Designed miniproteins, single chains, continued (4). Designs and how they scored, part 83

Each design is a single chain, and the fold is of that chain. pLDDT is the mean over its residues in the fold that is shown.

## One batch from the design tools (miniprotein)

Design m14865
Fold by ESMFold2-Fast:
Structure m14865 (fold): chain A 95 residues (1-95)
Amino acid sequence: SLRELLERMRELAARFRASTDPAEREALAREIAGLLGEMADLLDRAGASPALRERAARLREIAVALTDPAASEEERLALIEEGLRLAEELLREHE
């Protein structure tokens, strides 16, 4: 399901980039944060390695930052792009 979570994140990220509605962007950021949390939970279940724990922790940090009401649109976009990059790297290594 890491592949399915990544595919959903790509769709939401594309919608975030295309959206001109602040309320829609906020909702999309929260949904992406939820998917990042689900990925982190998968990593916690998949292994006890320090590298997997570090990546799970970073995904959770990005998820928290995405839901910060003080975050700018530019900061949220950068966080979404980082989350996608990390998820793609994880998929290449584990699936």
Scores: mean pLDDT 82

Design m14866
Fold by ESMFold2-Fast:
Structure m14866 (fold): chain A 87 residues (1-87)
Amino acid sequence: SMEEEAERRLEEIKELLLKDYEKGVEALIEFIRELAERGRVRLALRVLDEVGRTAKEVLSEEQVNKMKEKVNPVTLEVLEEARRREA
């Protein structure tokens, strides 16, 4: 199912954030874009929330703030694109 795929990808992104922060952030952005392109906007937001929660637990405050700055604009762009595709 898409939920099972998302859970697996979520765990991979969490592990990648610990192993390679920059690649983890890139993987998150790619996954959000992929989910939005498939019209799964609500699932994309849930994934983002879960990764954000984990990031606050395992990353430094500075890394969390930098991630938020990079991810927030992308999230808004993705949500707008998904809405445009539904119109």
Scores: mean pLDDT 80

Design m14867
Fold by ESMFold2-Fast:
Structure m14867 (fold): chain A 58 residues (1-58)
Amino acid sequence: HMTLEEEIAELRERVDKALDFYLAQHPDLTPEQKAALRANADAGLARMVESLKAEHQA
């Protein structure tokens, strides 16, 4: 049984690995494009974390 902290940690790890894998396959992306993708991934992760917290409180 996973705690909320463990679920959040696993989600962060999965998102980070997926993004890193994608960036490795697209070496033609500019630093600006890579930064934008990271920022979007971070924003999406933050929303998913809030959803998980709400789920645990409900």
Scores: mean pLDDT 81

Design m14868
Fold by ESMFold2-Fast:
Order: sequence, then C-alpha cells, then structure tokens
Structure m14868 (fold): chain A 92 residues (1-92)
Amino acid sequence: DEDLDLQRLFEAMGLSPEQAELYEKALDYLNKGGTEKDAQEAAKYLLELARLLGAPEEVLELLEKAQKAGFKEALALITKARDLFIEALANR
C-alpha cells in the first residue's frame, strides 16, 4: 500500500497529529465516490499539509490548480503533486 509508505515517511519525520489528520482527510476524500467535489476537497487538505511541511512550489501550484479543476484533471494533478511531495520528503 503506497499510502502506508507515505505514512511511514511521515512517522520518520516526526509529523504532528494535526499534519497526519490533514493527510488522512485527503485520503478519505480520494477514497469516496469519485466526484469532482471529493477530488477538490482532497487537493485542499493536501495543499494545507504541503504548506505546513514546506513542500516545493511546484507541489503547491499543482494542488492549487487541482482545487479548481474538473474531476479527471484534479485527480491527475493530485497524483503528480503527491508523487513529487513523496520524493521531496524522501530526499530530506
């Protein structure tokens, strides 16, 4: 489970309970009924988490675009932002 790998990285970094909650909320929305609203809400929580963790500007830009995008585009932007965020965390 790729989500467990990201959670393990967060644990290694000493992520706060509040930061972990933002990620769990994003995952909940991504795992819901596949609507545009769910994808946009997931992007919102990921953006808040990314800002708190000092993610690269490229990650923040992708998540900001995802909040305003249609369903398929929002999911693609979230996926790209998540992958770049995982890489940024792993390289710390």
Scores: mean pLDDT 75

Design m14869
Fold by ESMFold2-Fast:
Structure m14869 (fold): chain A 69 residues (1-69)
Amino acid sequence: SMAEIEELIKEGEELLEKLGEVAPPVVYRVAQREFKEAVEEAKKLPPEEAIKLLKKMIENLRKALETYG
């Protein structure tokens, strides 16, 4: 659903804010760009595929936080 997509985007934004506090600037800029590109791609996909893409991005952001936090 759109509500689920919006919640995933919000979760990703919150994870990016946390990553920005702990990661080197280059790592943060790459993560921010990849997340923005994923959100733009998700808008072109059916909802179920958009959700899968955003969940994968969130998983990658959580792994980055484990590395740098």
Scores: mean pLDDT 87

Design m14870
Fold by ESMFold2-Fast:
Structure m14870 (fold): chain A 81 residues (1-81)
Amino acid sequence: SAVDVLLEELRRRAKSASPREQAALEFGIMLAESMRAHGVTDLDAIEAVMKAAVRKYEKDPATAARVIAIIEEAVERAKRA
């Protein structure tokens, strides 16, 4: 599914990220997995929830911006799959 492509891409990107970026991405992955478990397959809804969580909990603006960019790139890849 498109959500499976998104989760695979996010996990791949997390392995190459800084520890702080990895923690934020892993939190996002957990949210996306929870949404999928509840039947949410809308990538725009999943993206919005992940980005909102990063903006709320990541206090370093530069880290937040990098993590949001990774999420946006992963969502675009999943939409093209």
Scores: mean pLDDT 88

Design m14871
Fold by ESMFold2-Fast:
Parts: sequence; C-alpha cells; structure tokens
Structure m14871 (fold): chain A 84 residues (1-84)
Amino acid sequence: DIVKEVVKAVREASKGSKDDIMDTLADAANKLGKKAQESKDREEKIKYMSGAASLMLSLIGASISGNGSEEARKAAERVEEVMK
C-alpha cells in the first residue's frame, strides 16, 4: 500500500534533519503523483493527486518555516485524510 508507505516515511523523516524532511516530502509527492498518472479510475486518480498536492504544500511550508518536523507531521495527516 503506497499510501501507508509514504505516510510512514514522512512520519519517520519528521525525526530527522530539515533536508531529510524536505527530500522525503518531495519523494512522497512524486510517488503519489506517479500513482495518479498510472491510475485509470478517475476517483482514485483525484485522491492520489490530492495527496501529492498536500505533500507539495507541506514541502513549501517546511522550506520557509523553522519547524520542518511539524510540517512533516501535518503532511502525513493530510495524506491520510484525502486518501481516506
């Protein structure tokens, strides 16, 4: 389950450096975006795209904020929410 994998990776990265957090958020967004492109079901495609967009917004937040760990935690929560 790619959603569980990206959520776990983002939560674990929240314990690391800002660079680790940003790299993990970017990688997670790319993985969900790729799944959206590969999906033939419109509903599933929209869910993956929404997850990827949420991760990209959190990446921007982490790049400008002093608290990358908080942004990573919020990103994991948003992905869980949009993917149901």
Scores: mean pLDDT 79

Design m14872
Fold by ESMFold2-Fast:
Structure m14872 (fold): chain A 87 residues (1-87)
Amino acid sequence: SEEAEEEEQLKKYIEKLGLTEEQKELLKKMLEDEKNNNNKESLEREKKALEELKPKVEELASKDLSEEEKEKAVKELTHEVLEKLIK
């Protein structure tokens, strides 16, 4: 299904990032929690949020930040993704 293909592509993308295991799990959990809403609108919002998230996560991974700064940035990105999914 399109859902399964998008999830597989996202997981492969996250694995290519230079993020910590905890940061990767946080991103995966946030995306999986939204899928539990089980409706077409949620899926469309999730897809849009993922497209916006990808470049931001790439930028985060390329930055020379401390672990605390990376954790804060991941939380802020997660908040933005949730806002996009709610809208």
Scores: mean pLDDT 61

Design m14873
Fold by ESMFold2-Fast:
Structure m14873 (fold): chain A 70 residues (1-70)
Amino acid sequence: KAEAAAEGLRLAAEGRGREGAELLRQAYPDMSDDTIDAVLTAAASGDPARAAAIAERGGQADLARGALKA
């Protein structure tokens, strides 16, 4: 899951937000669309620290680590 999270966030940072969202929904099916969109928007905007903070507040420590790689 952590590797899938990192890949999804990396895709968003590269401008492939749709593909990134699909990977995150597969890895975290119970995560809200609002949270996924907020994390991906932060990653795509070049703010991995913000993306990590949003993921941590959502209880997704592995997604937060993935965000720091983007």
Scores: mean pLDDT 72

Design m14874
Fold by ESMFold2-Fast:
Structure m14874 (fold): chain A 63 residues (1-63)
Amino acid sequence: SAEEAIAKARELAATAPTRGASAAAGMGVQEGERLLKQGDEKGAEEAALRGIEGARRLVAQGQ
């Protein structure tokens, strides 16, 4: 669900080992919460998942 994806992105933003990854996950949370507030649950979930994927790529790059 959108709420589960946002929660996972929020956990990743708090625990990510790099500043770039933390920021990417945090952006996913912000955009996800904005879209969820507008009633776009699908967009909110996709935004949170994009933040998670971006964060994972940045961790792999040491960024």
Scores: mean pLDDT 84

Design m14875
Fold by ESMFold2-Fast:
Structure m14875 (fold): chain A 77 residues (1-77)
Amino acid sequence: GEDLLAAGGAAALAGDLATADRLYAAGIRALAPAVRAAVATLSPEEQAAARAHLLELARLFESLGLPEAAAALRELA
């Protein structure tokens, strides 16, 4: 999961946003079970804040031209 996010970052720095989008989406989906497990240990208030943060990141990624990564973040939220 983290290796795919690192590869996505490298692609973005190279200007290959299409590859960055696919790699970020794959990395987010690979990390989703671990993130869900971590969030499940939080209070309901903290869980709501975590979901709000994921949706905010999804909006940012969409505005940057990373729609698949944004969709993966919304699925996680």
Scores: mean pLDDT 83

Design m14876
Fold by ESMFold2-Fast:
Structure m14876 (fold): chain A 63 residues (1-63)
Amino acid sequence: SGEEELKKKIEEEMAKIEEELKKNGETVTPQSLALQRDYIRFKLLAEKLGLTQEQRTQLLLNK
């Protein structure tokens, strides 16, 4: 399903980020990983929907 494909893409991006952090000797926290995962999910969904940077900003400001 589209949800499974999205989860796969999130995990691939997370793996790249964790690898970069390990190469740089950075400490990874569960909180930082959770925030990064949420950001990646939002980014991938926004890209799939064809949202512009302006439209993404409006969504973040829309309560």
Scores: mean pLDDT 72

Design m14877
Fold by ESMFold2-Fast:
Order: sequence, then structure tokens, then C-alpha cells
Structure m14877 (fold): chain A 100 residues (1-100)
Amino acid sequence: MSPFEKELEVAIEVLEEYLPEIEKVDPEAARLVREAIRLMKEALRALREGRVDEAFALLLETGRVMQEARRRLLAAGPEGRALWDRIHAEITRRVQEALA
């Protein structure tokens, strides 16, 4: 597995684990995160099948959706910002552990 594929798998796992907490803060942010998870799963499949250009397009769309989810969580105030920071810290930690 490439390091990039592993990063995607970790991001998917962490985001799925945090979905109930995201839903409590902003239901629309949770909807956007579910869409991003779907896109990342499709991108991971495309990468594994050698469809690199399709994977790249899916990841660009994932980035747009996640940027909107982030914007909504940050707009929710300190609780949303703290949640976003925890998600990022957890993804970073698990990626570092997985690549060690």
C-alpha cells in the first residue's frame, strides 16, 4: 500500500468515528463529511484500480466538500473549532503511527 493510500484509509476511519459528534455540532457539516467519505472511498478504489486521473478528480472534489464542512464547523464557534482541531490531531497521529 502506498503512503498516500494509507493516509486516505486513516482519514476515512477517523471521519467515520467523529460523524456522531459532527452531527451534534452541525447536521449539514455532518452531511458534507459523509459525502467526503464517499468520495474518498471512491478515490481509494480508483487508485487501487490504477485510475489515477479519476482518483485525482475525486480528491479535488473531496477537498472542496471538506473545506465547506470546515467552514461550517468553525462558524459554529469554539465547540466546532475544538472538534475540527481534535479531528486533525487524530488523523495526523494515526497517519504517523501507520507510516512508522
Scores: mean pLDDT 87

Design m14878
Fold by ESMFold2-Fast:
Structure m14878 (fold): chain A 83 residues (1-83)
Amino acid sequence: MDVEIDFLRQESVDGGEVEAVIRLYQDGVLVSERRHTFRVGPGDDVPEVLFRLVEEFLREQGYSDEEIERILERLRRRWTTPR
């Protein structure tokens, strides 16, 4: 089983709020999505908060800890390596 997560957009709004959309794809088809709004400060690890939300979402969808870790590792790689 191979699934893709389209982890799209964080935007800071007034008061330090961030909005993120987490999308889950299976065989190229969108099967689920969630929108989250949360607060972060200038020194906060925004990616860490977002990755925690992805982890919870995947667990709710029935993924194992091993599968979740693999998916999160790919996402972290994209966010720690500039372009």
Scores: mean pLDDT 64

Design m14879
Fold by ESMFold2-Fast:
Structure m14879 (fold): chain A 80 residues (1-80)
Amino acid sequence: GEINQAIILLKKAIESLKKGNIEGAISLIKNALDLLVKAGLIDQEQANGLVKRFEKLLKENIDTAVSEIELLIDVVESLV
């Protein structure tokens, strides 16, 4: 389902960041958040806000961005 696919994409985003591919990670995060909107877990405004937050975090502190993605995965997994 959309939720399980979103979790897979968020985990791939973390792997992309470990390889230094920030653009790839942002694309994966956007796709994951779109799936969470389709699943009804968040709205489009929340998804847009999270994208902007992650774009900012990735410029300032990659380790913090990874931790925030891991937290999002944990929250989403708790809902399955």
Scores: mean pLDDT 88

Design m14880
Fold by ESMFold2-Fast:
Structure m14880 (fold): chain A 64 residues (1-64)
Amino acid sequence: SETIDLSSLSDEEKLALFRKKAEEAAANGDTAALEEYYTYAMILAQENGDSALLAELQAERVAA
């Protein structure tokens, strides 16, 4: 399978992918993967200056 080049995805598509992977990690009890994917999503939100999205992701991570 071809590796998806993340640079070809929109920021919304990247966030959706990271959230999906975080949810899968939470379902499997994989705390390390959960933290990793939320960290990637939060970094993307910070780079885009989206403080509302950053707060939402922090709340989702705490709830997971």
Scores: mean pLDDT 76

Design m14881
Fold by ESMFold2-Fast:
Structure m14881 (fold): chain A 64 residues (1-64)
Amino acid sequence: SDAAELVEEARKLLEELRKETDPDKINELVQQIMKITEQLRKLGKDAEAGEINAELADILTEKI
């Protein structure tokens, strides 16, 4: 399904984000992940979008 593909893409971007140290690239990855969560919410996948956003916040907190 489209939603499953979006979740898989977001998970790949989150893994890339964990390894990234360049602030500009971190910002680009965050924007890409946020666009995916917006698409998931439009598909009614609020739980999946929320899980991705929670993981995103955890990663960013560990980098600060």
Scores: mean pLDDT 86

Design m14882
Fold by ESMFold2-Fast:
Structure m14882 (fold): chain A 84 residues (1-84)
Amino acid sequence: DLEEARRLVRQAEEALKRGDSREATRLAMRAIELASRVSSEEALELVQRALQIIQDSGVTDLSPQEAARITGYALRTIGDVLDR
C-alpha cells in the first residue's frame, strides 16, 4: 500500500543512482500501481516522483500497454485526490 509504495520509490531512486535504469523503472512502475490504490495527497506525490524516476531513467523500451497502464494509474490517483 502507501508505505510499500514509498519504500519502492526510495529503492527506485537508489537504483537510478547506481545506473540501473531498468530496475529503477520496474520499481517506479510498481510504486505507481500501489500508490494508485490510495486516495491521498501523499499517494499523488509518490506517483509524481515515480514518473520522474521513469523519465530520468531514459528507459524507452516500455511496451505501449505498460505505458498506458502507468498513465491510467497516475490519472486515477490524481482524480481521486482532487475529488477528496
Scores: mean pLDDT 72

Design m14883
Fold by ESMFold2-Fast:
Structure m14883 (fold): chain A 94 residues (1-94)
Amino acid sequence: SMAEEKKKQLEELYKETLAKLGAAKTVEEAIDILEEFLKRAEEIVELSEELRKKIEQGFENAKKAAEENPEAAKTYLATAAHDILETIKKHLES
């Protein structure tokens, strides 16, 4: 189905994002990688305004955590990417 195809595209994008996060040399680069993931995910799935705002808030929270604790930045951003993936996947199942 279309929903299954979009889920697969999101999972592939998520794996690419994790690989890029692993290779990131700075917190700024890691934040940019998560921001690109969010933009590309929104291109794959049409999100409601409410869902988009929720995901954007999650991104801002992860960005703040990464800036406040650079040593754990990749963990915070990878966790946010996973939460975004799962949130969108659940939306597609509705």
Scores: mean pLDDT 87

Design m14884
Fold by ESMFold2-Fast:
Structure m14884 (fold): chain A 85 residues (1-85)
Amino acid sequence: RASESLRAALRDARAGLESAQKANDVEKEIQGVHALGRIGERAKELGDEATFEEAVRLIREVKNRSTDERVKKAAEAEIKRLEEL
């Protein structure tokens, strides 16, 4: 099902984001945040609340742990956008 593909995408996005954070690659962290935002939006469209909640949770975690203002702003924008869906 499409929901299964979203969960796989979520797992891959999480792994990529963790790798970017360990490498201190700000641009890849921002890309990961945007990828989680797209996954969350698609999950909401499909009624996959569990995947939507996990995507938002991961973005909030990035916002809280990051020391880079660009990453924090990207995370804030995605959280706001997803909560307004």
Scores: mean pLDDT 84

Design m14885
Fold by ESMFold2-Fast:
Structure m14885 (fold): chain A 108 residues (1-108)
Amino acid sequence: ELEELLELAKKREEEIMKELNEEQRKAVEFARNSTDGERAAVLELAAERNPDMPESLRARLAELLARTSEAELEAGRRRIEELGLSDEQIDVMAGYIASRAAVEEALA
């Protein structure tokens, strides 16, 4: 049921937030307010570092790339570069983006 998926997602988000340090929490907050181009850029960086990344993350990246213009993707890449995010922050953001996408896709 949808309500069970939302409850599970909420609990996972709360658990993740409790384990995150201040810098990682800022990365998650940025991801909440990010554009599709910025989200695609984060997932692309995570994929480059992790060739064995889950199919769910790869599917989400493909979907974002399909609906994001080259200009928006380039703007997203520049924004992520400007923030100077660590590899750990990129991984945390990618996990958050994938988790949110899974819940939103279940609603479609």
Scores: mean pLDDT 70

Design m14886
Fold by ESMFold2-Fast:
Structure m14886 (fold): chain A 68 residues (1-68)
Amino acid sequence: SLVERLREQIERDLREAEENREQWQSIVTDTLQSLVDVRNASDPETAERLGELLGELSRRVQEMLDSL
């Protein structure tokens, strides 16, 4: 599904951000913004699922930022 593919992409992006500490903020911001854009352009069912994914990822991003 779209949501599952986005989750996998984000896991990869977060790992890349951790490995590239000097660019982590940009990578993370771009990833989250892409999700918001996709959510806003999606049908209501997909938007609801993407909203849940955004909530989970925002928490994970915050945990990563707190560790940097």
Scores: mean pLDDT 73

Design m14887
Fold by ESMFold2-Fast:
Structure m14887 (fold): chain A 81 residues (1-81)
Amino acid sequence: MKKELEEKLERFEKGLKELEELLEKDPNFLSEEEKKKLIETIEGNFEKLKKEVEKSKDEELLEKLKELEKKVKELIEKLKS
C-alpha cells in the first residue's frame, strides 16, 4: 500500500499549504476557538498517518513523514501565535 500512503502524505501536505495561504491572506480567518479545534484535528490526523507510515517500515515514506512533521510543527506554531 505504498502508493496509497504516499498519496495520503501528499494530500495532507497540500492541506497544510492551503491553510497557511488562507492565514497569510486573512489572519482573522479563524477565531481562537476555531484555531484550537483545527490544531486538535491536524495533530490527530497526523498521528494517525504517522502510525500507518511507521507500520509500513518504508524508508522513503519515513523520510517524507519526517519532512511533513516539520511542516506540521511550523503551522501549529503559526496558529498559536
Scores: mean pLDDT 80

Design m14888
Fold by ESMFold2-Fast:
Structure m14888 (fold): chain A 81 residues (1-81)
Amino acid sequence: MLSAEELYKKGKEAVELAKEYRALAEASTDAVKYAGYGILAVGHATEAVLYGKKLKKLGYDKEAEELYKAAEEAGFGVEKI
């Protein structure tokens, strides 16, 4: 199993990918590209949440909450709009 430090690092990387694909989606004028990039953004945001859940299980609640919030802002929260 990955260390807590590695889980946090991978979670942060997933958040950055979610932000990148979210930005590409919002910059797209083509509906298919918008949908495709949006799906990728949600996928990476979901990965960040998964890493956060693993961190919470290990007792790193603060790091988990930071990943949850970042994932929600990056792409996961799009489903709420």
Scores: mean pLDDT 76

Design m14889
Fold by ESMFold2-Fast:
Structure m14889 (fold): chain A 86 residues (1-86)
Amino acid sequence: SEEKKKAVEEAGRLAKEGAELIASGESVQKGMGLLQEAMKLLYETLSKETTEEVAKKLDEALKHLKSGDKYEEAFKKVEEAFEIAM
């Protein structure tokens, strides 16, 4: 539905902002909070199976963000996760 698409797009925006905050190192706790809010929105909107697939890709992105060596790859994985969810 159109409402489902809007919710997924909003979750994607929250996740991107969260990832950027974590990558910058300025507001890691706030960035983690935004990622949690994005996942909550997906859990309420999508099937459990689809949400778990997105969560797995976001976890992979977070590992790259925390290592500090693959930020571009991490951001791409976040975008890919939400494109699959749409």
Scores: mean pLDDT 77

Design m14890
Fold by ESMFold2-Fast:
Structure m14890 (fold): chain A 63 residues (1-63)
Amino acid sequence: SSMIDKTKKDLDNTKKEVDRTGDEGARLLGDDPEGSSDRVRDTVLENDRTLKKMTDTLKSVES
């Protein structure tokens, strides 16, 4: 294992925390369900894309 392995785990943990925080935030923002849902979904999708790009970069570093 190396710093790359640790970074991958950190990214996975960050994604899980973002998902959890987003779900909690949407629940707390019940007064604005449509707006909160759209924003939460957009944020999750953007983070997913970012994680994929970072994963590709990490694979490049491994080679």
Scores: mean pLDDT 66

Design m14891
Fold by ESMFold2-Fast:
Structure m14891 (fold): chain A 80 residues (1-80)
Amino acid sequence: AVPPVPGVAPEVEAELAALIAREAADQLPPGMSPLEMARSMLALYVQLDKRVTAAQLVRMAGLTLSPEALARLEALLARL
């Protein structure tokens, strides 16, 4: 249901989806896949002109990530 994010490499979407599946699968809204959440988060990040921190983006998504997972997200966002 959530389309690919323009300007984001499929590899970045896949890596974020894998991170969500490992760290936050139990936190997802009913019927939402890790890939759909990854795309929603990346679309929001792009819409906000990349002017949010990884911690703010995670909070906006309604997720809680470990410090290690948050650092991995920061590294992924830096590739955009």
Scores: mean pLDDT 85

Design m14892
Fold by ESMFold2-Fast:
Structure m14892 (fold): chain A 63 residues (1-63)
Amino acid sequence: MVDELVQEIREEARKLLEQGDSFNKVYERIEEPAVARLKSLGVSEEEARNMVFKATVEAEQEV
């Protein structure tokens, strides 16, 4: 479940990056909604933010 959500976050970030948005702009757009979703699954705020940041970095490496 958490791994599936991280995969979705990465795919969303990748699509936004492919549309020409900068890393910082994409991260600012997805961070709070993604952190809230991860927290609803029992992930701590610190861990959730680290997961979202990592997923966004991995998405940038795929574009």
Scores: mean pLDDT 82

Design m14893
Fold by ESMFold2-Fast:
Structure m14893 (fold): chain A 68 residues (1-68)
Amino acid sequence: MSPKEILESLSEEELRELFTNLLRRQAERAGLDPSKIPELSDSQVRAFLALALTEPEEALARMLEEGR
């Protein structure tokens, strides 16, 4: 199944939950404190989920930059 199809099938709440779980796991893997992860808008969450499924490292870096 393509990442695009998965993202289109999810509600905004489900997208946010997936994003939070992915971000937490990526932050832990990178040695970052998950509690310091920035609160992002719904539009940012959707954009980062799409990027995270294709380029997870770039998605994490971009999220950390926008949360400053």
Scores: mean pLDDT 62

Design m14894
Fold by ESMFold2-Fast:
Structure m14894 (fold): chain A 65 residues (1-65)
Amino acid sequence: MEQEELEKKAQAVVDYGKSLGLKVEVKDGVIYVYIRSDSLEDMYRAMAVLGEAVDAGLEVKIVET
């Protein structure tokens, strides 16, 4: 129930994903990571973001475009 800490952790995960060249957004406490289905490199980077989000106790969804 400490929303401020969750917001800081969510922002850190978003910033990390953006640093890897991914499109990342937060909506209603859920992190959305957008990848290209034809890019294996995007998939591996998205898995790294997923790991960071899980370690932070955040919900994450990977979306293929």
Scores: mean pLDDT 78

Design m14895
Fold by ESMFold2-Fast:
Structure m14895 (fold): chain A 118 residues (1-118)
Amino acid sequence: MSDEEIIELLKNAKKIVIVYDPDRYKEFAERLKEALEKAGKKVEIMDLETFIKDGYKKLTSEDLIILVGDERALFEVLLSGIGKNIIPLLINSKVKGAITFESPEEAFEYFEELLKKL
């Protein structure tokens, strides 16, 4: 996924839902929400368990999912049947074609630079 594709998804999203692994990335998800809201976006956050249980049923094709987690979290989200508008921010994971980072700090710096282009 290119930076241009990510910026386009962010621009066109009616609502952004940050789905995060509750055991590791809650604070990071809250920081992303704050940055996106400062950029003028409508943002909700929910943990991965809530999303898989029934949260995915509340989303439309115009909504954007930002996933914060690892490759296991990514597969769980993909298995929900919502496959079109997902930006995976994968930390300490090796998935070809996904955006991967060594730390939440690196992922945040990358995303903050993209938000400056909105």
Scores: mean pLDDT 77

Design m14896
Fold by ESMFold2-Fast:
Structure m14896 (fold): chain A 70 residues (1-70)
Amino acid sequence: PLDTSLAEAEGKDEEERLAHALRLVAEGRRLGPKGKEALRKLTEELIKSEDLSDEQIQALNELEEQWLEL
């Protein structure tokens, strides 16, 4: 189970939020369907904030697609 509150607290800066999302993806092998959904929502929330550059948003979209396979 992933907690978006924890993700928000650990990654207020765009770069730190990306790093946190990458860690969650790396641990995806131990996550169930609930965890995969949380990872996807985290990525979408970061994109929605519009605080990220266009390149960073594209990178997050790539990660989001990978999570769908997990």
Scores: mean pLDDT 57

Design m14897
Fold by ESMFold2-Fast:
Structure m14897 (fold): chain A 89 residues (1-89)
Amino acid sequence: DEELEELKRKEEEEKEEEKKLEEERREMVEVGGRKGAEAGREALKEYASSSPLEAARRAFAGFARGFGEGFKEEMERRKKEEERKREEE
């Protein structure tokens, strides 16, 4: 059945595309997480001598900010790499 084979092929292609997107997303989250953890750690270290509560608050804010920045930077980097690959192809 021609239709069944075409459906299977389309499904496999979509599955590969989804896996690639999921892997890319996972890597971006990992980079964001690392940058967030670094920013949070720096904030904690900076404010630890002032107040434990302020240090914790700043660490949370630092993590959220660092995560967002890291995620955005990784997305921009990957976008540029994809554009470069398209130019070479």
Scores: mean pLDDT 75

Design m14898
Fold by ESMFold2-Fast:
Structure m14898 (fold): chain A 71 residues (1-71)
Amino acid sequence: MEEKIKELAEKAKKDKKNHKYYAAEAMALGLKAGPFTDDKDEGLKAAAEHREEVEKALARAEQAAEAARAA
């Protein structure tokens, strides 16, 4: 969890054009999008649109990681 938060913060600082995707990923993790977007109105709308897709992607990645640990 903490490593993912650090990665999102680093990406948001370096790539402001894609901050909406990082905000969506933060929301999928149950975090507030604010720290990951400079444009609250536009960024939050974009994050909400992508949140469900990111949530599903993260769930699948976590299941794959758990299967690898069980093997």
Scores: mean pLDDT 60

Design m14899
Fold by ESMFold2-Fast:
Structure m14899 (fold): chain A 90 residues (1-90)
Amino acid sequence: SRAEEGLKRLEELVKKVREKASEADTAIQNGDLEKAQELVKEMEKLVDEASRVAAEIRRVGDPETALEADTLLAYAHMIGALVKKAVENA
């Protein structure tokens, strides 16, 4: 279904956000603040795309699928916010 395809895409986007978060943590530990800042911008773009995918899932999915999409999106936003704060404090 379109909603199921959307969930797979959203899960892939969340995975990419997590991968960029790990790269940003490594960059901070190495003192590479320029790289860490670039990774934050990449994560922001991925979260924006995740927001668009979640909105489409809400349009075509049932309430249970929409709730799952919103949960995944909230998780992506949380990771992005935490990493951005870590980079700003580095």
Scores: mean pLDDT 88

Design m14900
Fold by ESMFold2-Fast:
Structure m14900 (fold): chain A 90 residues (1-90)
Amino acid sequence: MLSEEQLREMARRLAAALGVEDEAAVEEAVRAVLEGRFPPVSELLSLPEEVREIAREVARELSEEYGLPFELILPAALTMAWVLHRARLA
């Protein structure tokens, strides 16, 4: 499992890549993963391809840096990207 600090690093990288500066959205992204509040698969599949690509790239980078399986990190990255993307559209 990713530590809270590692989750905050992931949220920061995703927010920067998505152009999200809303601190409340960043905090919600971290909390969603910490609390296991993953969106339905249908919501993740409805994300724009560019948002999914950003989440995959951040997950790949953190998998390499932290020595954790990509498959463990990817659902968290996609969940955070989903939270941040919704904030970006508001």
Scores: mean pLDDT 83

